# Designs tried in a protein design run: designed miniproteins, single chains, continued (2). Part 101

Each design is a single chain, and the fold is of that chain. pLDDT is the mean over its residues in the fold that is shown.

## One batch from the design tools (miniprotein)

Design m7505
Fold by ESMFold2-Fast:
Formats: sequence, C-alpha cells, structure tokens
Structure m7505 (fold): chain A 73 residues (1-73)
Amino acid sequence: SAAVEEARRMLDNAVAAARSLSDAASVRALQELAEKEMREFIATVEDPAAREEITRLGEEAARELAELAKSLE
C-alpha cells in the first residue's frame, strides 16, 4: 500500500531526526509533532487494513522515541 509506504518513510525520518538531537526535551517535542502529523495522515487513509498497519508502525516508532528520550535524561 502506498499509504503504508509513505507512513513508514515519515516515521523513519522522524526517528532519524530524533537520533540527531542531544536533549530529552527536544526528542519529546519532535515525538509530539510526529504523533500529530501521523494522526492527520491516518485521517486521510480510507483503507481500514492500511490504517491498522500504520497504527502499528506508529506505536513501534513511539516506543523507540520514548526510549531515546529516556536515555538522554
């Protein structure tokens, strides 16, 4: 699915950007922006199966970002 591929690209970019940051507050701010952008993107996706897959990818990225933020505290 093109929507799933685009979501994966967006999430990979967000995680890569977060890894370049040196403080937990900046990582958390980026996580909030990424979560907002992903919610807005999912709202445009009409295929329920694609929405479920994108939600799973978002949860994986959110866990990685949360662990990164914790490691910087």
Scores: mean pLDDT 85

Design m7506
Fold by ESMFold2-Fast:
Structure m7506 (fold): chain A 95 residues (1-95)
Amino acid sequence: MEERREEIREELERLVKNLPASIERARKHLATTDIPEEVRKEMEEEIERAEKDIYELVIERAEKALEEAKKKGDKETAEEAELLLEEAREKLEEK
């Protein structure tokens, strides 16, 4: 059983699915929190960097998972990895 690979796949799916909601929640907290504008701008920039870093990580891991799935003939995992790659790349392009 390849539990390690299954765990990585589930983690990637969770990150892509939950990341937009997590980013929105973080931005909403910044908008409603009484903090100096300078600090708010710094936090917003950190959120944007974190979002990009996470999608880049998802792309790297999804590409690796896709390559491994294709080598093993696992069409289901390959299809899921391709969808994750497409979604992550689309999000990075939107900016």
Scores: mean pLDDT 71

Design m7507
Fold by ESMFold2-Fast:
Structure m7507 (fold): chain A 96 residues (1-96)
Amino acid sequence: SKVEEAIKELKEAIEKKDSKKVVEAIKKLNKLVPDVKKEQIPDILELAEEALRMGDPEVAEAVLELVNSLLPKAPKELIPRVIGTILRAIGILLDA
């Protein structure tokens, strides 16, 4: 699926530590959120958390937009993880 391909692209961009490609991959995935299945959300959140470890403000901004789009689809069990991701992204933006 297009979502699975976008997840793979994001993972590869993070592994290469290429902030520009990570931002592009996150933005592509954000456009595909209507097609994201609930079962895919944990993997997407894990990649968002990994992307934030780069400490890049542009990546943090892209992650905030993605997580905001995912929030209405997130299972209740994942809401604390979503909130934690938002707070970490805000922390990076404030340190910039």
Scores: mean pLDDT 87

Design m7508
Fold by ESMFold2-Fast:
Structure m7508 (fold): chain A 72 residues (1-72)
Amino acid sequence: SREEAIEELEKLYEEVAPHLSPEDQQFLERKFEEVKEEMEEASPMEVDLLLGSFETSMVMLLRSEQLQRENE
């Protein structure tokens, strides 16, 4: 449901954001706000797609940050 998807979105953001740099945290916050706003007007099928898109962006951001640390 939309409520469950928004709850999952908020939980994912809360868990990941503290592990990011300030710049990446701001990027994720903007993405979170955009996805949440779109979810409010979305159909149930679109809500699942939006959640999946956010999860993908979050995973890529975490991986990018890990790679940056390995190259230091």
Scores: mean pLDDT 77

Design m7509
Fold by ESMFold2-Fast:
Structure m7509 (fold): chain A 81 residues (1-81)
Amino acid sequence: DPKKVKEIEERRRENREKSAPPIERDIASITEENILKFIDILREQGRYDEADELEEALKKGVRIAAEKRLEIVQEIVKENK
């Protein structure tokens, strides 16, 4: 089914674009401070396991996936209102 194939390809393209959307802006907006703020937000929401995983990844120097970086930016922007 060509329609389903295109949908899957678009989804994969979107996922790749999430890892490389205005690349400079997304990378520049994700600082250690922003990650720590997001961890605090997760803890306030009772999502301690996710907060601990992010803190451990930050300590190990593991690259955070583009999808998670986008979520961090959106949540911080929303809370700063």
Scores: mean pLDDT 62

Design m7510
Fold by ESMFold2-Fast:
Structure m7510 (fold): chain A 108 residues (1-108)
Amino acid sequence: GAVEEARRALEEAERLLERAEAAFAAGRLDEAMAHLEEALAAVRKALELAEEAGDEELLRRALELAEKLLELARKLLKAATTKSQLLEAIGLILAAIGRILAAERALA
């Protein structure tokens, strides 16, 4: 059902965030950005399913994850050494803000 699928999507997003943080710590910015993009997609799926199910706990978990993804995206922006990395980091920041706003609207 939608609740179980949302929970699995959040668990996947959490794993991808951990992988992105590990890649960032190792100086592998492009890998960190790729994992962060995948985590943001998983959070989007979780938000859509949690909103459909009306599950406030899952919506709050998605909000908390989106805020953590925004924090990492901001760190990636500061660490960017190429124009390509700078533009990708800006895109990730905007995507993370979009997930936060979607979660807040669903919780209102």
Scores: mean pLDDT 91

Design m7511
Fold by ESMFold2-Fast:
Structure m7511 (fold): chain A 91 residues (1-91)
Amino acid sequence: SEEEELLERIKKEMLEAVDEIIKNNYSPQEALKKGREVARKALEEGASPETIRRALDEVYEEVLKKDLTEEQRKQVEAFFAGVFLEIHFAE
């Protein structure tokens, strides 16, 4: 149950980050950095890489429902790449 609460918090933070990236027209590099920061924070809060990956997968499905431009899609993909890189190399 504590794991499910942590999952929902991470999903919310990822969705808020995606909205920020879109609203402020982040470059792909800025979006990737934001993804790494969100994942690092989740790891520091005690989330496992598996929990973060589950949050990433669920948020990715939710974001695909948005009417994104080609540019916004690239920004969001860079954010998800940042999350993935951080959890893949996390120690």
Scores: mean pLDDT 86

Design m7512
Fold by ESMFold2-Fast:
Structure m7512 (fold): chain A 62 residues (1-62)
Amino acid sequence: KLDEVERLLEEGDEKGATELIKDILLNGSDEEQTKAWELSKKIKDSKLVAELVGARLLRIAD
């Protein structure tokens, strides 16, 4: 899953990468969440970044 996120980011598919990162942030292990959040730093679209912050906050609030 993380390898797929890296490929989508390299291809410039920030939307696809964001959807996979959101899934990992909500359903992944602590290790996977940490790595996915690290990869999210490559996303430049401010709206997609806001979605990722929201997903992370939802996980912490649970």
Scores: mean pLDDT 77

Design m7513
Fold by ESMFold2-Fast:
Structure m7513 (fold): chain A 88 residues (1-88)
Amino acid sequence: MVTAQPYEASRTENGEVVTFTVVLTEEMLELIERADELAKELSKHFDPEKDAEEYRKILEKVYEALVSGDLKLLEEVIEELKELIERK
């Protein structure tokens, strides 16, 4: 059984979308899927004027966690996304 899987992630740098590939454990993939579900929920109530800066910081934290393999940082992302949604 393969315990790590390739994952493609993207972020915006200098107005350009940059794609990179990292190898993630199953646990990290589950956290990413949960974060994606929360991001989709947030998108239904997203206010660009109020939420854009906080959401951008959350996305940067996701990319940092993917690069570093930091599960704790991904858990923090999930909690921050929940908090932002709950404020709506």
Scores: mean pLDDT 68

Design m7514
Fold by ESMFold2-Fast:
Structure m7514 (fold): chain A 67 residues (1-67)
Amino acid sequence: VPSSDELHQLLVEGAEALARLREAVAAGDREAFKESAQRIEEIAERLRAAGHTRLADELLAGLREIS
């Protein structure tokens, strides 16, 4: 189970990945988009594995909204 510090770090990394995804979409950068989307999915999977299913779903909802 991640510590509260690790959970906070995952949420920060998720927010940064969503920001990178928005920039990639705006720039038409398919490679950056794929990398950011993959990173978001990895973070969401880690959150879900740790029992934070709601936070994982919110992160993935952000990915769907931007894409």
Scores: mean pLDDT 81

Design m7515
Fold by ESMFold2-Fast:
Structure m7515 (fold): chain A 106 residues (1-106)
Amino acid sequence: GPPASQEEILRALEAIRRAELLGVPAPREDLSPAAIAEAERIVELRRRALAAVAAGEDVSPAVVEAILASLLLLGAKTEEEIRKALDEAEVEEELKEAVLKRYREE
């Protein structure tokens, strides 16, 4: 099918985020299959990035940017939401502070 628009992907990400916060399955009826697939891929990239960090990989600017970009794309809109996601992933304190510092620079 046609590629999903950025707007459709953002709607799918917001639906997934809302469902995760409420502990319910994400609604799919109003979302294109392509947008859902792309949103699920972004969620998986965030999961892998946070897991790699939890495994003790070195803090680098590229890792900080990838984590922050993934969290923002997944609908984190506040510093508290970013902090909560990093805490839930048991991210090492030095990397957590680097991500939060980068967010504050926006």
Scores: mean pLDDT 68

Design m7516
Fold by ESMFold2-Fast:
Structure m7516 (fold): chain A 75 residues (1-75)
Amino acid sequence: LTEEQELEVEEALVLIQLAVAKTDYENRPDSFTEEQKKILEEMEKIVDELVAETDPAKRRQLIEEARKLFKEYWK
């Protein structure tokens, strides 16, 4: 894979992770803490920035930040 194709795949995986988290929250909103809700909201903001970003280095930073938030959300 080229560097750009690798980033596209990693972005797609992050988008899938967000979709899974949002679906889980939509099915069970009352079972989530206010902290988890804020984390989900932050994940969405980071992913929106990632999709709009064209610089490869910044895209990698946003992908890594999203991954850290996903780990916190699922704890």
Scores: mean pLDDT 79

Design m7517
Fold by ESMFold2-Fast:
Structure m7517 (fold): chain A 62 residues (1-62)
Amino acid sequence: SEVKKENVERLKEASEKAAQTALQAGRDINNPSLAEEAKRAKQEAVDDLMETLRENAEKEAA
């Protein structure tokens, strides 16, 4: 059950990070020097969320 609690916390943190990254990307997109980095950061946050979901499923099965 500790694994399930840790998995919930990891998902919550990853989703909060993704939300903050999306907000920052929206602000930075109008700055040409930051636009590409903003897109990259947003994509990384999405990828991290997807990977966290997969890892959590595996940890729960172990």
Scores: mean pLDDT 71

Design m7518
Fold by ESMFold2-Fast:
Structure m7518 (fold): chain A 68 residues (1-68)
Amino acid sequence: APELVIPADATTLPHFTPDGRVLWVPYAPDGPAAPGLTVVSVDGRPVTSSEELAAALAAGAAVEYAYP
């Protein structure tokens, strides 16, 4: 996979891979998320859009992360 490196001081929206299988989250506003951390599921299911993830995070959904 391409190397994904997000600056620690940058604020960017989460973004999906084109096939919607994984999402990377550069930073969580009130919780620690390492730059380049990849989201693999939300509430135990794959996500397919950045808007879906943003809404789920705002609602307090459980997010599963993967390290590079």
Scores: mean pLDDT 50

Design m7519
Fold by ESMFold2-Fast:
Structure m7519 (fold): chain A 99 residues (1-99)
Amino acid sequence: MLSKEVREALVELLRKLGELFPEHKESFLELAERIENGELDAELTALLLKKIAELLEAEGYTELAKKVRELAELLENNAPDEEILEQIEEILKLIDELK
């Protein structure tokens, strides 16, 4: 199970992605709810983030897609919470720069 801090940070990330992609907002909020409820382990969360990265790449957000993919790899490799949280913070900063 993902730690509470990592789950909360992922939920914030998914909400921000939903604001950036309103057509996918419902899907991102549904995923956020599943993460918040502890329904997803690190491996399944990583797989879903890789799918989000594919979507971002297709929409032309190449750097954002790369950072989301790197986050997925950190989760898949059981990286320390500090590294995961730092990667999420970098992604949130990139999203803010796209506004």
Scores: mean pLDDT 85

Design m7520
Fold by ESMFold2-Fast:
Structure m7520 (fold): chain A 80 residues (1-80)
Amino acid sequence: MVPEEMLKVPSEIIVPLAVKELDSEDEKARELAYELLKYYTEKKPEAIKKYGVEKLKEIAENSKNEKAREYAKELLEKLK
């Protein structure tokens, strides 16, 4: 579950940070970033479209981490 404290951070700050952490070598940081972004796709999809979609596309295409690419592609599909 996503910590409630992270949801209090302004979307313009937390969304770019979460997208960056999705490309992290730290598995726990990546999973937390994925869960946070997944929550935003359901509750505030406009925030990801405004602050994170370009970097998500970059990670989906260019990340060296297979799991990061998978998560980024899944999140982009949820924004339809």
Scores: mean pLDDT 81

Design m7521
Fold by ESMFold2-Fast:
Structure m7521 (fold): chain A 73 residues (1-73)
Amino acid sequence: MKSVEEKIEEARKKLKEAFAVSTDAIKLTSLAIILVGAEFNYELSKRTGNKELLEQAEKDVELAIEQIDELLA
């Protein structure tokens, strides 16, 4: 089933597509940084058992996907 990990991968694919069509390189770079942070929080949540970190990572990935979708529109 899809997880935070799968959502991160989807966001990365979408971001790569957006780099080809968008002129906003700064925003694209910022979104890439957000995805790296979400991946880190996901790993940390597994180590600590902290659900809040997992929820934060999922929220950040979902926000990033939404913003990437706006760039592709």
Scores: mean pLDDT 78

Design m7522
Fold by ESMFold2-Fast:
Structure m7522 (fold): chain A 85 residues (1-85)
Amino acid sequence: MEKFEELKERAKKMVEGIFKTPKDKQKIAVENGLLLLYSEAKRAGLTKEQIEEILNYVKELFSKFPDPELQKYALELIDKILKEI
C-alpha cells in the first residue's frame, strides 16, 4: 500500500482516537497527533501536495466533531502547518 494512503488512514484513526480521549487531554492529543502526522509524511517523502491533501482531510474530519472549541483549535493548528510547507 502506498505511504500516502497509509498516512491518510492513520490520520483518520488519529482523529477518532482524539475524540475518544478525555476532554482535558484532547487539545494536547490534537497538537501531538498533527505534529507526528506531519513529521511522518515528510519522512515518508510525500510531496507538498500530498501533505496538503492529508491535512485538508484531517480538517474535514474535525469539522464533523460536535465540539466547536476543539474543532477551532485543530483547524487553526492545521492552517499554521499548511503555511509552513
Scores: mean pLDDT 81

Design m7523
Fold by ESMFold2-Fast:
Order: C-alpha cells, then sequence, then structure tokens
Structure m7523 (fold): chain A 65 residues (1-65)
C-alpha cells in the first residue's frame, strides 16, 4: 500500500543516515539521535496524512517508547 511504500522509503533513508554517520566518525549515540529525530519527523508527517490509521499511530508510539 501507499503507507507501506512510505515506510520502506523511510527505512532506506534511515540506512543512509547510519552509513553517513559512520563515515563522519559519529558516536553510536549521535547516530541514534539523528535516526530517531528523522524517524519521528517522518512518522509525524504520516500521522498528519492518515490521522485514523492505527498502524501509523503505533509506529509513532514505538519511536517515542
Amino acid sequence: SMIDQQMEQMNNQVSDIIRQGIQDGLSGDDIMTRRNNFQQSQIQQMVNQYPDDDDVNDHLKSIQS
């Protein structure tokens, strides 16, 4: 579905963030912070587009704890 495609795209971008962080010599904590900030922003955009979608809301909760 459209949501699944957006989730896959987000996962690909997360992989790029991790790769770039490693190349830049960032700590694991710094890489995790960049990844989490990016994921939260992307999930928040999806929640705004699909406010009644339980799967998107569950992903937002899992990112925040």
Scores: mean pLDDT 76

Design m7524
Fold by ESMFold2-Fast:
Structure m7524 (fold): chain A 56 residues (1-56)
Amino acid sequence: MDLAAVQRATDLLLNKMTQELEEEISRMKDPEKKAEAKTAAEGDVEALRKQAEASL
């Protein structure tokens, strides 16, 4: 498998999802809630990235 190609495709999908999440997080008024949502989203994205890497 071409791991670089898989990572690139995953990055494109995650970037789209991140943009949508960023828009929703932007609508939150509280900075603490924004930080929590950001941390949760970042954790999910990183977990997916690690899973793709582990699938070598």
Scores: mean pLDDT 72

Design m7525
Fold by ESMFold2-Fast:
Structure m7525 (fold): chain A 117 residues (1-117)
Amino acid sequence: ARELTEEAVRRLEREAGARLVTEAEVDGAVAAGLVTPGRTVIAVGSGGGEAGVRATLRALIAAAEKAGLRLSREQLEAARAALREGLAAGEAPYGTGLSPADEGPALSAEEIEAVLA
C-alpha cells in the first residue's frame, strides 16, 4: 500500500487482533489485504472520552465499508457499549472489533450516523 511503510504493514499483520490500529492504519490495512470479507474489522479512534468512542466507531465503519463487509445494528451497538464500558472504567476506547453480519439487513448510511450520534 502506498500510504503505509513495509514496517507498518508487517506490524499490522503481526498485531492483527491488536489495540494499536489507528484510523489511518486501518485504511492502509484494508488496501494491503489484511482486512478481508468474512473476517473481523478492528480499529482504534483518536481522542478521549465520548469523542474517542465516536472516532473508533467511525474508523470501524469506514474499514468495514472499504472491505465490503455487512454491518448489523446489533454489532455496532455492541461495539459502542463495549467502548463506553471501557471509558467508564477510565480506559482509552480502543481494541474493539466488528465481524461481518451473515444475516439480517445491512445498516444504511443514515442508520450508521444515528448510532454515532
Scores: mean pLDDT 51

Design m7526
Fold by ESMFold2-Fast:
Structure m7526 (fold): chain A 71 residues (1-71)
Amino acid sequence: SAEEGKKLFEKYLAPYFKPVFGDFSPGDPNAPKWDEEFVKEFLRDPSKYDPRFPKLDLTDEEIEAIAAYLS
């Protein structure tokens, strides 16, 4: 669910999100487009997009939950 995705985002991604994207949220006009397809591709290898992101070993279920939160 989106609520579960928020908790997973806060646990795994939020510590890295602010240093990479600053003080804006996924809905901000200056943020990357956060459609479900883009988010799923991003979450499979976040370090490909910015080396400040760690490589994450996320399950497909965790990716789906975070994508539902961010899209």
Scores: mean pLDDT 67

Design m7527
Fold by ESMFold2-Fast:
Structure m7527 (fold): chain A 96 residues (1-96)
Amino acid sequence: NLVEKVRELLEKALEYAREAAKLAPDDPRAQELVQKAMEYMEKAQELLEQIDDEEKREEAEIELRLTGLKMRAILTGEELTEEQLEEFREKLRKLS
């Protein structure tokens, strides 16, 4: 299942982002971990493009966007806004 593989890659990206956030932002090792997180995001995007089912592709796209926002929140220390959470919640509810 390509959707499940996309989710696995997105989870790995978040794990690397969380490890990077434990280090100082200017630490070279933090930069390396961020690069790995971005690499997994890119792999998820590539797999997403291989999903022929439009509804499943849209589901994976929503998960990729939400993961990108979560990575931003983790790396900057900012929480996701209620507006951002509501937008993704609404989109996910429309998928069957």
Scores: mean pLDDT 78

Design m7528
Fold by ESMFold2-Fast:
Structure m7528 (fold): chain A 105 residues (1-105)
Amino acid sequence: SEEELLERLKKAGIPEEIGKIAIELVKRFNLPESDVIGIARAIKEVIENGLDEELLERVSRVIADRRQNPDAPLVLDAHPSLFEDVDEELVEEIRNLIEELIAKL
């Protein structure tokens, strides 16, 4: 599964190191495997924008919303205010993990 996901990410133009971050987030928070490319692209954008705090917050909230509402669509460009009902402790856990994984690159 992980090798197959990494191959799909590579074909989508995602660097292996960023792909591994997306796979870890999908596994850690029990997200659909279909989200892996979308999450990887979001993490790549966070890195390319110099760890922009607003973008990192948005991505973390979207992942938290997907964890709580697995039938909801993955909306990575949504404003953070649309996710006001999301568990703030879960958002912080996701944000901290993303920052930790990016710091190891």
Scores: mean pLDDT 79

Design m7529
Fold by ESMFold2-Fast:
Structure m7529 (fold): chain A 97 residues (1-97)
Amino acid sequence: SVREELEKVIDRAIKLLEEAKEKFPELAKEFEELKQRLEEARKLPVRKAMEEVSETLGRATNLLSEYAIKTKDRWAALLAGELGALELHVRVLSLLS
């Protein structure tokens, strides 16, 4: 189901944000806020949940991309890429639902 697929995306995104929080402590507050938004999205109806997850993943991708550009950190760039791929997946699911 779309809900089961979305839950898998949320689980993976939270894991990536936990890794980001560990590696980039200066951004820990921002990553924790994004993680909490993903957890709250689980409580929303599927269509609103997909919108909220997509927006949250976009914010996370932008934050890590900007940090990667500023610091030249390759791990930040890789995490941004993985979160961006999840955002695209959710946007495609939303269009097909």
Scores: mean pLDDT 89

Design m7530
Fold by ESMFold2-Fast:
Structure m7530 (fold): chain A 88 residues (1-88)
Amino acid sequence: SSKLGKEILEDANKSIELAKEEAEKLREGKSSKSDLTKAVIRSVGSMIRVIAGYLDGLISEEDLKEILEKFKEADKLSDEAVKEVEEK
């Protein structure tokens, strides 16, 4: 991975972690569905940059697969948090 590829991956990892943090805060009543939605949208934007970086040869297939799995898990946790709040 290039220096730029590393920066793109670090940004994506941070946005994914922020989405997970907002999902946890929503479950605790310390956040809103709007704030979680904004965090999720930001993580999607970071993932678009990861895919573009992969196509440009800046990010390896292994790094792409790893970050995609982290993104999928964050998406699942966000969906579960919204369902928990709506079922209360």
Scores: mean pLDDT 86

Design m7531
Fold by ESMFold2-Fast:
Structure m7531 (fold): chain A 64 residues (1-64)
Amino acid sequence: SMEEAVRRVENLLAALEAGNDLAREVALHDLKISEEELDEILALYRAGRHEEAARLYLAAVKRA
């Protein structure tokens, strides 16, 4: 659901802000999100554009 996707982006951002390198590795290598896409997702979330961040996250994960 969109609510779950927003929560996943929020949890990912929280883990990255805490310095959890494993969360970054999972996003890049397991979910196959590019560094550029990851940075854009996080930037959208920080700007309060949570639904757009979640949509981009889902599109990136689905493409892998």
Scores: mean pLDDT 78

Design m7532
Fold by ESMFold2-Fast:
Structure m7532 (fold): chain A 91 residues (1-91)
Amino acid sequence: DEAARQQRIEELEEAIRERLKEEGEEVTPELENAIRKAAEIQVELEEAGIGDYMTPEQAKLAAELVSQLKTDEERYAFQLANAYLVEKENK
């Protein structure tokens, strides 16, 4: 469902922005692009069924998707998305 995918991306983008605001980070245009890219990659991992148990093919796909995070800002945004997911799982 394309609508569900878009909602999930927006959920992750909002979570990353909330954390950046809490840390007093300035959201630059470069950081906004990093936030969207991190959210899109996380959703692609979820859609591919990539979790705790991965086949070698799934592990390769996960590595290829994560390798698209080219800047420190993109990696940081992706890390914030994962922190949000860990907190949500523990609620």
Scores: mean pLDDT 76

Design m7533
Fold by ESMFold2-Fast:
Structure m7533 (fold): chain A 98 residues (1-98)
Amino acid sequence: SAMEAAKANGETAVGIARQEAERALAEALERARKDPENGVEIVERATREVVERMRRDGENIAATLAAYPEAAAYARELMERAIREVREWGERQARELR
């Protein structure tokens, strides 16, 4: 159905946004390992930047699904969960840098 397709499209879009965020954080962590004096700040800044981008991506995804309110709501919930998990991972990596 159109609603099921909309939900699936939202899930795919959230998944792509999460993968892009995880890649950016992995790149920041690699830079942090090469610059140990600034490593914590590098990862903390990257974590803030990817969270802000994911928040904007979530709003854009929900807007594209406006004709399907349940799909839009579902995509928002998935994105909020993804943002929490990505933020927690980034904050943990920053704390574990030595």
Scores: mean pLDDT 89

Design m7534
Fold by ESMFold2-Fast:
Structure m7534 (fold): chain A 98 residues (1-98)
Amino acid sequence: TLVETAEQLRRVAEEIAQTMLDFIDGKPVDQEAVEQRIKEALALRKKLPKSTRTKLLVLWQNMAQQLGQSSTPDQARQIVQDTLNQINKIIDDAISAS
């Protein structure tokens, strides 16, 4: 169902965000696990309504741009956390509309 897909995407997004935070903090990151999580997120995203998919794509692109412009680890962490909060809001809105 849409609700199950959205909640699975939320979980995967949280795991990706945690991995990004670990990378920013200089912790070891399993690149193969990261690639697998990204593939899972993309597959789940394809099952969501077009409007929700577009909003998530825009957030991902904005995060990538902001991270490329960040000058400190604190700024990078804040960008990741803000993006995760916005993803959760989009998912909540999609579930509420279903």
Scores: mean pLDDT 83

Design m7535
Fold by ESMFold2-Fast:
Formats: C-alpha cells, sequence, structure tokens
Structure m7535 (fold): chain A 62 residues (1-62)
C-alpha cells in the first residue's frame, strides 16, 4: 500500500541522523514516485547503512 510506504518512509526519516536525513528523504521520495533505489545513502556507520538499505528495499516491496 502507498500509505504503508509513506508510514515506513516517515519513520525511517525521523529515525535517521540529522546529517543524512536529506539523503534518506530523497531515497524515500524516489520510492514513493515508483523509482528504484539501488543503494542506501552512506551515514559513515555500517550498522545504520545496513538498516537504511534494508528498510528502503522493504518499502519497494510493499
Amino acid sequence: SMDDKRLLGDALIKGSPDEVKSAVQEAVDKILNGEKVTSAPSTGNGFFDTVIDRMLKGMQSL
């Protein structure tokens, strides 16, 4: 559902560090517009990079 994608995207943006919020927002907006995102924005932290990548791929599967 588009509403489920928006909810997950909003949660991901709110949970992201301030330094990467704009890049995460761009990736979320691309997914909501039906574009494919092949890579997550880099946060400089491998754990956050993995979580963001998995969440963005999860959104694309909804």
Scores: mean pLDDT 73

Design m7536
Fold by ESMFold2-Fast:
Structure m7536 (fold): chain A 91 residues (1-91)
Amino acid sequence: MDEEELKKMEEFLEEVAEKLRAGEEIPEEELEKARKMHEELMEPQAKAAKMLEAGTPEAEAVDYLLEELKKRGAPQETLERIEKERERIRK
């Protein structure tokens, strides 16, 4: 996935969330689009969680999550947060 596409998806999800918090009515098409985008963005986290349940070491599960998010063009801030957690686990 392109880095620009990922940023647009995150911005769209934030806009939808802000509208919902403000009590604005959101078209059904936009809600469905937001649901699909959220599922796609959360898939690496869901897979990492399943790896932990299967007995994969925490460091390996975090490494997998970091690599998948890098492949998907996740923002540098998101990658840095996960990398800091990875460093904590390895200590």
Scores: mean pLDDT 71

Design m7537
Fold by ESMFold2-Fast:
Structure m7537 (fold): chain A 57 residues (1-57)
Amino acid sequence: AVKETAAKMLLLAIDVDLELEELSPEEIAAMREAVREVEPLFPEEAAALLERLEAKE
């Protein structure tokens, strides 16, 4: 429960950051790694964010 909540909050924070901020390549790489870590918990949401992060490269 707590780990799932933290993972969901992480995915939402990355989604907001992708809309509002100009991100460095290092920031994009860190976000990608974080999304990959939570992918088993939220595979569809994680996959969508990974596609968006790839598009920012």
Scores: mean pLDDT 73

Design m7538
Fold by ESMFold2-Fast:
Structure m7538 (fold): chain A 84 residues (1-84)
Amino acid sequence: SDLEAKLEKLRAAGATEAQLLEYKGIETGDEKLFEEAYKLEIEYIKKNLDPENQEILERTARERLLILLGREEEARELVEEAMK
């Protein structure tokens, strides 16, 4: 399918499984895929990154989820706090 071809192109470009779920959610309008992408991103961060880098990257993942869910004001507030 057209969507599957785009997902394979993104995977070849180095997209993570979380990013692929996010893209699929955008194309299909299935907001549950955004929540699944967020969960995978948090799991990846906790498993693969040092604690010193986890906080900022977890906040970035949450900001992205909020934007995708249309909760833009909450996302903006998180970004402003992170830009200390």
Scores: mean pLDDT 81

Design m7539
Fold by ESMFold2-Fast:
Structure m7539 (fold): chain A 58 residues (1-58)
Amino acid sequence: TAEEVAELLRSHGYSAELAEREAPEILAKYDKDGDGTLDAAEWAELEAQLATLRELLS
């Protein structure tokens, strides 16, 4: 859900306001079915990409 995406963004250093604003757009980008929910595979892909970006920024 968008709330879970926002929580993931906050865990990677984004502010709460930015996370809440960007979460719906990120959800839409990764939600291939367009139902407003990420399945397990789509969620894993998003998490992996954010983890990789965090490592590159370290």
Scores: mean pLDDT 72

